# Designed miniproteins, single chains, continued (4), part 67

Each design is a single chain, and the fold is of that chain. pLDDT is the mean over its residues in the fold that is shown.

## One batch from the design tools (miniprotein)

Design m14300
Fold by ESMFold2-Fast:
Structure m14300 (fold): chain A 67 residues (1-67)
Amino acid sequence: SAVAEKAAENARKAGEAGDGAAAGSSAWGMQVASGGTGPEYTRRAIAAGNAGDGEAAREYALKAGEG
């Protein structure tokens, strides 16, 4: 969906900037939209963003949205 694509792109850019909080925020939004597919992927998106890994942050945001 357009919402999922936008959230994933936001997480990727946040991760490239080293902003784990912004990457986690995008992943959290996707997790809530999916009905709470566990906090694991949101936590991994935060870690990837803090590490400067935009691609990993994007993938974890998408996984947070998968139910």
Scores: mean pLDDT 79

Design m14301
Fold by ESMFold2-Fast:
Formats: structure tokens, C-alpha cells, sequence
Structure m14301 (fold): chain A 69 residues (1-69)
């Protein structure tokens, strides 16, 4: 349903944003962060193509941040 998809989309974006904040503040290891992002990517694969692209783009930005750690 569109309501459940929108709820999942919001939840996955919130999780990726939390991981980004924790990486920036040193509150999580790179390995732990990458594991969480991999899980978020798997969940995003169930979303519509447009929402999946937005989530994957944000995940890629956080992955770039991890590589700089």
C-alpha cells in the first residue's frame, strides 16, 4: 500500500541519517556503519524505483564519508 511504502521510506531515510550522524561524530565504527547501510540498501530494494534511487544516493554519500575515516 502507498501508506506502508511511505512509512518504510521515511523509516529507512531516518536510519541512514542516524548512521550518518554517528559516523560524523565517531559514535560508530566504519564496519558497524557499513553493516547498517547494507541492511538499509536491502530494505530500499523493496521501494519504488524513485524512492530506492533517493535512498541509495544518500547511502552512497555516507559510504564516501566512511571511506574518509
Amino acid sequence: SPVLEDALYATVLAEVSLVEMLVQRGGITPEQAQAQLNNARKLAATLSPGKQAEVNGRIARVEALIQQS
Scores: mean pLDDT 86

Design m14302
Fold by ESMFold2-Fast:
Structure m14302 (fold): chain A 85 residues (1-85)
Amino acid sequence: AKKVVVVASPSARAIAIAEALAAALRAQGYEVTVRVEEGDPAELAAKASKELGADYAIGISVDDDGTVHAALAKNGEVVAEFTNK
């Protein structure tokens, strides 16, 4: 099975989004680990994808205004970014 690491910022909303995403990915046959770490979601995703032996990593943060930032990374490279305004 392919492995995914989801790194959430230490906010309740970011963690909730990460857990929901992890559940959806597990339903598709992925092995998912959720981590909580402070930092830029793109930088955290790139680092996790290189250092934690995962096939993919996803970084998630939520700003004070409720804007969600997500980044998808593979082998230390950010392959997609999303911002929900």
Scores: mean pLDDT 84

Design m14303
Fold by ESMFold2-Fast:
Structure m14303 (fold): chain A 74 residues (1-74)
Amino acid sequence: SREEEKKKEELEKEVERARVFAEASEGIGEILVAVAEVTGDDVEEARKKAEELKEEARKEEEEVEKEAKKKIEE
């Protein structure tokens, strides 16, 4: 039905949002490191924050994909 198609599209959009967020988080991490390098701030702390941001975004993407697949299969 059209309602089932809409729910599937909504789940696919959630997966796409998580993917885009993960990509954006990588870019933000790169910017944080670059800013630290230019300003003479703690580059090691910036790299650590970038890695944390990337890891969190990756975990979120995986969970969203997993839940979406489960709901689509049901």
Scores: mean pLDDT 80

Design m14304
Fold by ESMFold2-Fast:
Structure m14304 (fold): chain A 65 residues (1-65)
Amino acid sequence: DALRKRILEAIDTLSELTGKKVSEEEKEEIADLVLQGKIEEAAELLSEKTGVSKERAKAILERVV
């Protein structure tokens, strides 16, 4: 729960910084991937939705975990 909330907050922060909106369903999919240890897949999806590089998205998700 606490980790999931932190992941969702990180996605929201990145969405605000980039001006790109991520839907509630997309945020939950990314969070579920991170919680499953699928950081590469989560970073790819986050990168596609926010426009940041995959490497940057991965670094952000790794810092939250």
Scores: mean pLDDT 83

Design m14305
Fold by ESMFold2-Fast:
Structure m14305 (fold): chain A 100 residues (1-100)
Amino acid sequence: MGPNSPEVARKLAEKGEELYKQGKLEEAEALYVEALRILVEKLGEEHPEVAELLAKLGEVYYAQGKKEIAKKLYEEALEIYEKNGDEEGVEKVKELLEKV
């Protein structure tokens, strides 16, 4: 795979999740931001995988105390899931929005 492939973005997101679980919030943020950039470029802004990364990045910002940024990312993820008819994604993001 090339350095900007969706597979590379998925590996970055996996590593970001590991770092998030370790409390390494700034490192997790950096990896999720890069993964998001790649997925938006390759799959488009309205792809469900982009919504998944927006929700994960929102969880990192929420953990950092950046609740307003987290809320905006959750709202963007919700819009994408609703456009794609992803009921499970919609339910998950609505639960995240309730805690902000």
Scores: mean pLDDT 88

Design m14306
Fold by ESMFold2-Fast:
Structure m14306 (fold): chain A 80 residues (1-80)
Amino acid sequence: SLLEEAMELGIKGQKLIDEEKYKEAADLFDEAGRLYESIGDYRMAAVAYFAAGESYKKAGKEEEAEKYLEKARELAALAA
């Protein structure tokens, strides 16, 4: 299912953070966020996009990080 796929991407992303592969982790969290959006889970989409933004920030990609953090804020507000 899309839910299982999104959850697995989140787990793989966390493992990449542990390995300090921040850009690769951000890409997986972005994909997980898109899957959560597609099933209407805006709360989990916000969590995934926030993780992507923080990961881009650790990778030194400040402009990309701000984009994902803003997306996470918008979806979190929609889920509230």
Scores: mean pLDDT 90

Design m14307
Fold by ESMFold2-Fast:
Structure m14307 (fold): chain A 67 residues (1-67)
Amino acid sequence: MEEERQKKVQKLLEESRKKMSESFEKYKEELTKGSYELAAATHRVVAKKSESREESLELAEEYEKKR
């Protein structure tokens, strides 16, 4: 009986983690879409100061294209 209870608890934890993961994924997607303009501007600022200037410029262009 104890093993059965621990199995159920473990299953509940796995399901809870999955639901939380799905909620976080959806939330990140909404934030990303709503922040494409901000992300593009941020990457342009980073490109000015960053040692990885070329990569930051490419990212800014990609975000601007999506917006």
Scores: mean pLDDT 65

Design m14308
Fold by ESMFold2-Fast:
Structure m14308 (fold): chain A 60 residues (1-60)
Amino acid sequence: SGEEAAKRAAEAGAKGGEAGGPASADTMALVSQHGALEAGASEEQAKRAAEEARKRGLEA
């Protein structure tokens, strides 16, 4: 469940980054990290979600 929470947070952050462009990537990464933690993901899973969201935002 924590891993699934992290995946959802990463996907939501990535969509936000894609819509807002590279300038929003850092903000979306933070949102993904906090969202994953609140949904029960571990700190490591939350960091991974943030990194994935940031990467996808920068690639938009």
Scores: mean pLDDT 73

Design m14309
Fold by ESMFold2-Fast:
Structure m14309 (fold): chain A 63 residues (1-63)
Amino acid sequence: SEADQLRAMVHQAMVEEGLPPEDEDTIFNHALAFLKGFRLDSTEENLTKVVKLAIDVYKLDQQ
């Protein structure tokens, strides 16, 4: 499903960025909110964009 694909992409990006695994749900929920809020099609390009944006927002919140 779209949600399963997005969660897998979030997990992979978090591992690559060295982010704490306990925050996966927070980052996933941000990415999903961006995908739905901007009404984006679930293409690989759009999923990649919302995952990056969610991680960028997460990093700002941790400052």
Scores: mean pLDDT 83

Design m14310
Fold by ESMFold2-Fast:
Structure m14310 (fold): chain A 82 residues (1-82)
Amino acid sequence: SLEEIHRELLRLAERYLREHPEMPLREALERIAEELSKRLPVNKESLLEGLLDVLKENGIDPEGPARPGLEVIIERLRKLLE
């Protein structure tokens, strides 16, 4: 379900923020999309595009460090899962 996808995405984003906050954001997002697509029936390219759109809406440079971008994604997902 979409809700299950959002919950797993939140879990992965929180893990990458905790373990790799200094990683390039694009690399973190690509790894998250890859891991999620192996566990759930989600298209990697569509997921990555959606995440990049959220970052764009919040003025985040996807070529910057992971922390600011992952924090935005985590906040959006938490709000969506309310």
Scores: mean pLDDT 86

Design m14311
Fold by ESMFold2-Fast:
Order: sequence, then structure tokens, then C-alpha cells
Structure m14311 (fold): chain A 96 residues (1-96)
Amino acid sequence: SEEEKLQDKIFDDLLARIDENIAYLKKASEFFKKLGLEEVAKEIERDIKNLQDLKARAEAYRKDPSKRDEALSYAFTALLHANYLKKKVDELIKKL
């Protein structure tokens, strides 16, 4: 249906944005490692793992046609969490 096609586009856009934030967090983790801030880098790596787990749940729900709304909800939640983590990292960089 047209509604299902729109939901698919929204889901794909949400996942793309989550992947962009994960890539940013990975670069930030490597940046802090190069500065010798190993504990900060490890915290970011844990945050990346948690975000990847949320993304995986959204993708798993996406495979079930009866759970399409749940898939979108998990993807949106994962993006909000990704945006929060990016903001947290940006604040840490500003304090250097």
C-alpha cells in the first residue's frame, strides 16, 4: 500500500541517520584513544554497542509484517538515543 511504502521510506531514513551517528561515534572513540583518554573511548564504545543493539531490534521487528509499527518505534527510539550520544560526545570535545 501507499502507507506501507511511506513507512518503508521513513524506516530506511531512520536507519541511515542511525548509521551516520554510529560512524561519528566511532571516529570520536578513536580520537579520544589517540589523546590517551582510554576510559572516555571505552564509554563511547559501550554506547555504540547499546545503539547497535537497539538498531538490531528495529531490524528484527521490520522482518515481521505484523510488527511494522513496533519496528518504526524502535528505529525512532534508536535515532533519539543516537542523537543524545552525539550531543554528549560533542560536549566532551568542547571541554578539551
Scores: mean pLDDT 88

Design m14312
Fold by ESMFold2-Fast:
Structure m14312 (fold): chain A 62 residues (1-62)
Amino acid sequence: SEFEKIKNAFLEQLKSIKPLSDEMREFIEEAIKRIKEAKTLDEIYAVVGDVMEKVNKELKES
């Protein structure tokens, strides 16, 4: 399904992120689980938004 294709695309993107800290690694692993359990596109986009915010903060403050 289209939903599963979008879901898998975001999972691949998350797996490509190299965490700068153990905290960020745990956050990404939790985000991957949340996307796997997501039932709607809104849930996927919410997780992606959280990850982008976390990554931007870590890159700016590290």
Scores: mean pLDDT 79

Design m14313
Fold by ESMFold2-Fast:
Structure m14313 (fold): chain A 69 residues (1-69)
Amino acid sequence: SPAAAQRTQLRILVLQIARDGTQYVTARIQQKLATRNLSASQRAQLQQMIAANQQTIADLDAEIQRLQA
């Protein structure tokens, strides 16, 4: 129905906003990781956060694709 299609489009928009936000945060972490003033422990923690965020983005992308099908 048209109403169901509109509801799906709104849900896709919300998921896209969440994805873009996670990507923005990840880019900022990557920028921080590029500095030479980090300890090995801090570097490892930031790398783990990047990996977790990449998984979140992949999960959001998969959900968006399912809703677009």
Scores: mean pLDDT 90

Design m14314
Fold by ESMFold2-Fast:
Structure m14314 (fold): chain A 84 residues (1-84)
Amino acid sequence: GELGLELLEELLKVPEALIERARASEDEAEARALLEEARRKIEELRELVDRVLPEDSPLRKELLKRLEELERRIEAVEEERRRA
């Protein structure tokens, strides 16, 4: 594909930043909106990975694992905020 590994890695920083901002937010509505945006970005990136990288690519597997980790981080932030 036209999109390189370095660009895909850079794009992973976007949902990471949204999750961090949500964790730090004092506003529940803001935190929720940021986590929803992070979920949307993760889904967009998953679709991009599926288009660019073949199914048997080790790189594809690594990137999908990172996206799964980000989804788990979203769940952890939601749980932490619910307990607060």
Scores: mean pLDDT 81

Design m14315
Fold by ESMFold2-Fast:
Formats: sequence, C-alpha cells, structure tokens
Structure m14315 (fold): chain A 98 residues (1-98)
Amino acid sequence: SMEHEKLLKEAEKAILESNDLSEEEKELLIEKVKKLHELMVKNNWSVLQIEAGLQLVIEMVAKNLSIEEVFERIDKSKLLSEEEKELLKEFMEELLKE
C-alpha cells in the first residue's frame, strides 16, 4: 500500500539524517531496511504489521534505541504473532550489531 511505501522512504530519510552513523553505515542500514521490507511483504504481513515494523526502525534511528528497548517494543505489539515477533527481533538484532 501507499502507507508502508511512505514509511519505507521515511525510514531511509531518518537514516540519512542521522549524526550517529557514517556514510558507509547509512548505506548498509538502508540496504538492510529494504531487505526487511521485502521479507515482510514476502511473508504476507498485513499493511499494519509492515507499518509497525518500519515505524520501529524510524524510532530506533531517531531515538537511538538499544536492542533491549527495541525488543521490549516488539514484545508489547498486539499486531504481531509470536513467530513474527521472533523474525522481527532477529532482523533488528542484525541491523544493530553490524
């Protein structure tokens, strides 16, 4: 939908405007976020679930959230199944550790 495409662009913008990331780190993170979006679409996540995942990426970058804070937000989500939460946690951990 148009809404999750807009959030993907907002996530890319948040990464590009970050003062905490090098240019190389920004390029890598944008690539990983696009891969996350593709993965969510491929696994038939709803528009609301995709929006929630992308909004979490925006907040992670804008607020410099720790892995623990990101995982707490995922655990509190009522939009995601337990399996979807595990997949998102795995991907967010990958984003934050490289």
Scores: mean pLDDT 79

Design m14316
Fold by ESMFold2-Fast:
Structure m14316 (fold): chain A 70 residues (1-70)
Amino acid sequence: KLKEEAEKYRKEADRQEAAGDLLGAIVNYGKALNLYKKAKMPDEEVEEIEQRILSLLEKLNPKMAELYKK
């Protein structure tokens, strides 16, 4: 199920962020975000993941956060 798969990627991303793997965390949060959107999750939950990705992008490279934001 999409939600269960999204939770798996989010949990892996949380683990990677805690370990200092910011790029890996961004990738897995991105996968979770895509699955949450496909599952038609509430905007609040989608926005939480989007904010998490933006925060990690700012830590990795501040310029990349602007590109992601559009």
Scores: mean pLDDT 76

Design m14317
Fold by ESMFold2-Fast:
Structure m14317 (fold): chain A 87 residues (1-87)
Amino acid sequence: SLLSLEEANTLYRLSPELLELFKSLGAEKDVYTLQEIAHFLLEYAEKVKAKNGIIDVKGTVLGKVVGKDSVTFQELMDAIIKESTKV
């Protein structure tokens, strides 16, 4: 999707639970841009071998945040941004 330069440079502070997940994926910061969040979610999707644009999040922090067992990448992005604090 197309992001404005303003949105691309906006920083988000993740919830503690999401931050622990991101650090397990190699993240080293406490605040992230949308592109950085997207990067780590794509790493997660590949790790769980997502198929046909559907990501299995059952029993994970992501599943708890979204309230579903299977989600699209866009649903994950939207849910994480909603649960995060814009800096």
Scores: mean pLDDT 80

Design m14318
Fold by ESMFold2-Fast:
Structure m14318 (fold): chain A 83 residues (1-83)
Amino acid sequence: GGEVTFTEEQRQALLEDVEAYLKEQGLPTEYAEKITEELIETYNETLARIAAGEVAPSEGSPALYKKLEELAEEIKKELEEKS
């Protein structure tokens, strides 16, 4: 199929990296699971676009890091607006 399923080990590694990033940014780690799911979705979308010739394979990791930054900024904004 066009979608890739992450292994449990790959998901756990990504979750741990996301939790570490959130702690470094001073954000609640309760968002880590949601961010991990969004990153997996972004990865699958990026792989589909690479397969279609729309995106270079080298753009996979940069796309994930950009999505992580965007999600972290969204959380920061939501927390500030609720203050």
Scores: mean pLDDT 73

Design m14319
Fold by ESMFold2-Fast:
Structure m14319 (fold): chain A 114 residues (1-114)
Amino acid sequence: SFDDFLEGVRRWLREALGLREEDLIPGPISKETAYRLVDELAERIRRIRQEHADDPVAFGRALTEAVRETVERLRKEGIPMSLEQLAALVGMALLRASDTLTPEQEEYLLKVLE
């Protein structure tokens, strides 16, 4: 289900990337900023998928690095984002990159990012 997918993203962020809720500060994200970040990450995910179409291990490694770099950039740019907001960003980018993001899912994820 969609809830299981989002819980999977949250778990992956905690376990695979070592992200802690205490290290991430919530803050308001404009719709324009949210869409920009989603579009940038989704485009990068599409490129990684194309480059590693026949190598799921290399894809997973490249995806992990792409998200890690996104988190580092957000911190450097001073864009506040909680773990829940980051999971919504990554989840939306993954669904958009696979052309599976529904309007209902987009509306829900944008509300989480606010």
Scores: mean pLDDT 83

Design m14320
Fold by ESMFold2-Fast:
Structure m14320 (fold): chain A 79 residues (1-79)
Amino acid sequence: GELVSLEEFRERYEGYLRAVYYSHHGAPLSEEQLERLLERAAERYLEENKLPDTGVFDEQALLEIVVELIRRSTPERVA
């Protein structure tokens, strides 16, 4: 897939991820929670693929990991 930085990924998918989070938890996703989700997804991506931390990720694989993390998270009521 296309390789993106974490910041590029955030810019492209922020709105989608906020909508997915709201759909699953009924609460808005805060900036802190979004940053944490992206951080966790990036860590998991690198670990699963045994890659060095170069700051770039496969866009589709990272998206799948973030969505999975959202579905498995407990709702946090932060605005």
Scores: mean pLDDT 77

Design m14321
Fold by ESMFold2-Fast:
Structure m14321 (fold): chain A 82 residues (1-82)
Amino acid sequence: SMDQLLKEVRELAKQLESRGMPSHAKLVKEAGELAKEVGDVKSLQEVVEIGKSLLETSDVSKQVGLTLRLIGIVLDLERKLS
């Protein structure tokens, strides 16, 4: 369910913040909340997978790529709300 996916997003954001990644935590949470508001299950699932990947990687290049994907999701979802 979308509510379960959003719960996972919020938990992932909390874990990112506890690891000293507050900017990534905020972006993951924002993307997840927007996906829920739009009703976009596919985007919400992708945000969960990106959040997990951010927690698992210490590679800066991979973190940059994941961050750009999250920004793209946020911009696409904002457009759908316009």
Scores: mean pLDDT 87

Design m14322
Fold by ESMFold2-Fast:
Structure m14322 (fold): chain A 73 residues (1-73)
Amino acid sequence: MEEALEEAEEALREKRYEEALSIIMGLLSEHKKLSEEDAKRLLEILDRIAEEAPTEEIRRQARVLARIVQQRV
């Protein structure tokens, strides 16, 4: 979990939004339940992608994943 969260944060810093989303999708595939701390951190990453990403498609994907994260706390 921690390593993948760090990789997603690094991808976000480098503006590799699709890679950050891919990492998060992989995390959500492996983890059906999330701690409140992990969920909060994932939501912070996803909120930034939804705000900063250059295309509506990427922003929409971030919002969908954020909804899934909220349901797994």
Scores: mean pLDDT 84

Design m14323
Fold by ESMFold2-Fast:
Structure m14323 (fold): chain A 59 residues (1-59)
Amino acid sequence: SMGEEVARRILEGARALSEVVPADVALALATHEVEEALRQGLLSREQAEEVIRRVREIV
């Protein structure tokens, strides 16, 4: 689904960023992307919460 693709892309971006920027920066950028995707209807609230939870585990 589109939501799954968007979630995967955000998580891949967070993993890549976590290697080159501080954890708080990577988390902030991923959070912003999730909020924007939610606003555009690309993620459900449940998908958004799960993505943020997984990003916190990465960073």
Scores: mean pLDDT 84

Design m14324
Fold by ESMFold2-Fast:
Structure m14324 (fold): chain A 66 residues (1-66)
Amino acid sequence: SAEAEKAQQEAKKYQELSAKYQKEAAALQEDPSQIDKYYQKSQESADYRGKSIEAQGKYDSLKNKS
């Protein structure tokens, strides 16, 4: 269904954003003067990971229900 396809695309998008912010956080971790930015990027990565999991759950529900 169109809803399942959207949920799958959202899951992939959020997973990519989570990975992007995690990579940025890892780069900032090498510089102790950037600790505040490190925590900000780490939190953004974690938030997007949560959204990706929710979108995947929605996709799985729609896939099995349809």
Scores: mean pLDDT 83

Design m14325
Fold by ESMFold2-Fast:
Structure m14325 (fold): chain A 76 residues (1-76)
Amino acid sequence: MDKIFKELEEEALKALKDAMEQKDGDPKELVDKMNRLGDELERRAKEAGVPGKERTLVVSTVSMGAIYMAVSSTVK
């Protein structure tokens, strides 16, 4: 679980960095990519056998952490 958490965090961070670099793009496109990322993270957590409540918490934490890190990098 802990190792998968870190892997998902890195993947989310990379995807969010890409999206933020294209901030002049369509906001709808960004929302669509975010939803897709969320689905993929949840699927991976499910495959790892994380329980429903724990899975939601882990996925949410990973996503928020990745967003925070990506924002911090952009702001400098």
Scores: mean pLDDT 62

Design m14326
Fold by ESMFold2-Fast:
Structure m14326 (fold): chain A 57 residues (1-57)
Amino acid sequence: MKEKLVEELKKAGLDENTAKAIANMYENGVSKDSLIITLVLLGLTREQAEEILEKAE
């Protein structure tokens, strides 16, 4: 699950360290809404962020 999330984030244009940081936030129970906001600030669309997080569930 975590490795899949990292790979999807890398495909979306994030570097490996940033992708791993987001995956760690997800594993630590940070809310989906907060993760979506963070990903949008990093340059993803809301739709991309939602799809990536749904695939991680």
Scores: mean pLDDT 80

Design m14327
Fold by ESMFold2-Fast:
Structure m14327 (fold): chain A 83 residues (1-83)
Amino acid sequence: DVAALRARMEELAARGTAAGRAASDSASEAGVEAARKAFSLPLEEALQRLEDAARAATSEEDRLAYLTGLGVASQAAIARLDS
């Protein structure tokens, strides 16, 4: 359901915003790059891969980077759904 996917993306965007505030500049850049690479995939697959990467992250910096990327990806996806 598109509405359920949108609600999930809005939640992930909020988490990504919080992670971005805590992340270093290098972690934020890595997160944005990971999001751009993931966007070569179908949207749901891209979001799932970034979530899995965040859960598997062994360092706080890597976790914040993936969550920041997930937030950026979710914001871009919401914009696409609104069109």
Scores: mean pLDDT 70

Design m14328
Fold by ESMFold2-Fast:
Structure m14328 (fold): chain A 74 residues (1-74)
Amino acid sequence: LSARQQTLNALMAEISRVAQEVAAESRARGWSREEHARAVADAIKATARRFQAERGLPEDVVATVEAWADREAA
C-alpha cells in the first residue's frame, strides 16, 4: 500500500474507534441525539487534525473529513 493509503486506512480505523467510544459514553450518560452527533463530529475533526500534525495528512483530506463531520452533525 502507498503511504497515503496506509495513513487513510489508519485514519478510518481511528475514526471508527473514537465514534464507538463516543457512542458508549453517550449511552452511559444519556446524551441526546444532537449531543451525540456533535460529540462524534468534534472527535472526528480532532482526529483528522491530529493526523495532519503527526502523520502529514494532506489539507484537502482534512478539509473533506471536517466538512463531512459537520454535515453529519447537522
Scores: mean pLDDT 82

Design m14329
Fold by ESMFold2-Fast:
Structure m14329 (fold): chain A 103 residues (1-103)
Amino acid sequence: MVDKSKADVEKGKEALRDILLLNYPDFVKDAAAGTFDPSKIKRFNLVTLLLIGRYQPGKGIDQLEQLLIDAVESGLIKVPEEKREEFLERIAEAFAYIKSQAP
């Protein structure tokens, strides 16, 4: 009665949302208010937005995954030490979700 695939998809969506909120907590509020501040968007946030909403045509999923990992390692994504392991786990969940949705 429960679709395991559907449950995994929802978990992946939550992981993507969590990744975005960890790096731009006010994103939803700013966007809704029309006060969206592009200076708060790092390169990886743009990649995350593309993964959530629309994939850029011609880009591979593995390339986007590596871009996010590189952003964490290069410090472009400022993750608190206490949340670094969780953040990397969220990246893994997000890309597992993406790969499960791609034919």
Scores: mean pLDDT 53

Design m14330
Fold by ESMFold2-Fast:
Structure m14330 (fold): chain A 78 residues (1-78)
Amino acid sequence: DDAELIAYYEGLVAAAPEMMAAASDEEVRQLLEEARAAVKEAAANTSLSEEVRQAAIDAASAVAAIAAERLGLAPEPA
């Protein structure tokens, strides 16, 4: 159900810092690209409920931010 999907995304965010710390720079770069793609896909997915879509966007955005920080990339302008 939606609550299980939201909990799954929250779990991904909680695990992301440890995962990024253990990964190589190449793996983190690939994860960053995948996370950025996931944000775009979630935002475009009209078949998801608003709550699940927002949870997916928030999770992917958080993972992308953690990956970018791990790689030492400059913050993108808002």
Scores: mean pLDDT 78

Design m14331
Fold by ESMFold2-Fast:
Structure m14331 (fold): chain A 96 residues (1-96)
Amino acid sequence: SEEKEKFGSITLVYLIASTRGLDLSFASKEVLVSVKSIKNLIGLMGLDPNDLASVVRFLTNGLSALLTPKQREALERATKIRSTNELISLINEIKK
């Protein structure tokens, strides 16, 4: 569904933001649980879940077949954000 696709995109954006040390307090509890679960999985695979390059490789190479084109676009855009304001703006755009 469109809502599931948006949820996935938002989760990916916050996951990438976590590698930048950005404030995640604006994320819903459900998104934060999903981010934590993915980071735990990345760690179990022997990768650093706080390293941007490792997280991107996991998502693009490991999970690429499970991501929609819109989710891949959200992931790419997330790798370019540098501030909490840019994070909030991207999340609000995805929600619309």
Scores: mean pLDDT 85

Design m14332
Fold by ESMFold2-Fast:
Structure m14332 (fold): chain A 85 residues (1-85)
Amino acid sequence: KEALEEVIKKLEELLKEEKDPKAKELITLVLDSIKAALEAGADPEVVLKNLIEGLEDALKEEKDPIVKKALEKVLEILKEILAKL
């Protein structure tokens, strides 16, 4: 519970600083997924591992350097919180 709440706070801070509309959309989609998982009472470790895997795959296919940078920042936050579990 606390782990997903910490991720939400950090992603909301990242979203406030972001100016690119595609990067904002990506951060918002990740936020919505985590909020849904938190509401469903999902296991934080499972949620974070699955999101990291999906976002790493997205990063490999992404061609927009601004969106790549946003993906890298999101992944850094998720991996940092997962390491504390």
Scores: mean pLDDT 85

Design m14333
Fold by ESMFold2-Fast:
Structure m14333 (fold): chain A 84 residues (1-84)
Amino acid sequence: SPTALAAAGLAHALLGAVLRALGRALLAGGTREDVLRGTGYIIDGIGNGILGLLLGVATLADPRASPLARALAVLAVLIGALFG
């Protein structure tokens, strides 16, 4: 359903934002292991953000999408684009 697609998109966008924040915090660490882990979180965060953005756009392109699905999709697009 469009609502399920939008909800999945928002979940991925939020996960992307969290992973990028954690990755940035780890990159500030002084150890090689922190830099490697931080880089992994940044890459995973970007991937989740892109997925959230794409799922949001797909929901907005669906004329069957309810106002709730569209609201969730807009949040997924904004968060995915800005933070994931």
Scores: mean pLDDT 88

Design m14334
Fold by ESMFold2-Fast:
Structure m14334 (fold): chain A 86 residues (1-86)
Amino acid sequence: SPADELQAIADELRAIADRYDLPQSVRDQVDAALAHLRAGNLLAAAYHLEGAIQGIAAYAVQNNDQDLLARAEALAARLQRVRAAL
């Protein structure tokens, strides 16, 4: 379901946040997305996941981390497909 796919994206973003010293603003976006997922607010969850992915991509560029950038771009593509089904 779209909800299960958003949860899978959120879980991967949480794993990235646990591994990298991400800005608090990015961590706040992940936490907001998880709260909206728990409440069944899928469109709001997708919005916050998009913000988190953009923040991770910016962090990857600033730190010259090509692998993290590729992961962020793959997550953005997955999120776009899920949003099209919402």
Scores: mean pLDDT 89

Design m14335
Fold by ESMFold2-Fast:
Structure m14335 (fold): chain A 63 residues (1-63)
Amino acid sequence: SDEVIDYLLENTSFSEEEARQIAEEIERLLKTKSKEEIVDYLISKYGLSRELAEKLVELALKE
């Protein structure tokens, strides 16, 4: 979602393309994975803090 992309661009060093890919991955994972599984995945894959990962999932869920 645009809100996830904007949040990533404002709070991380990811490029617009990387932020878009992360946002699309979160949306895909939400179809089959729990919020906690996605948070743990984002921490492991991208080195995000738990607080940041939780915020991204919350933004994706609200659309």
Scores: mean pLDDT 84

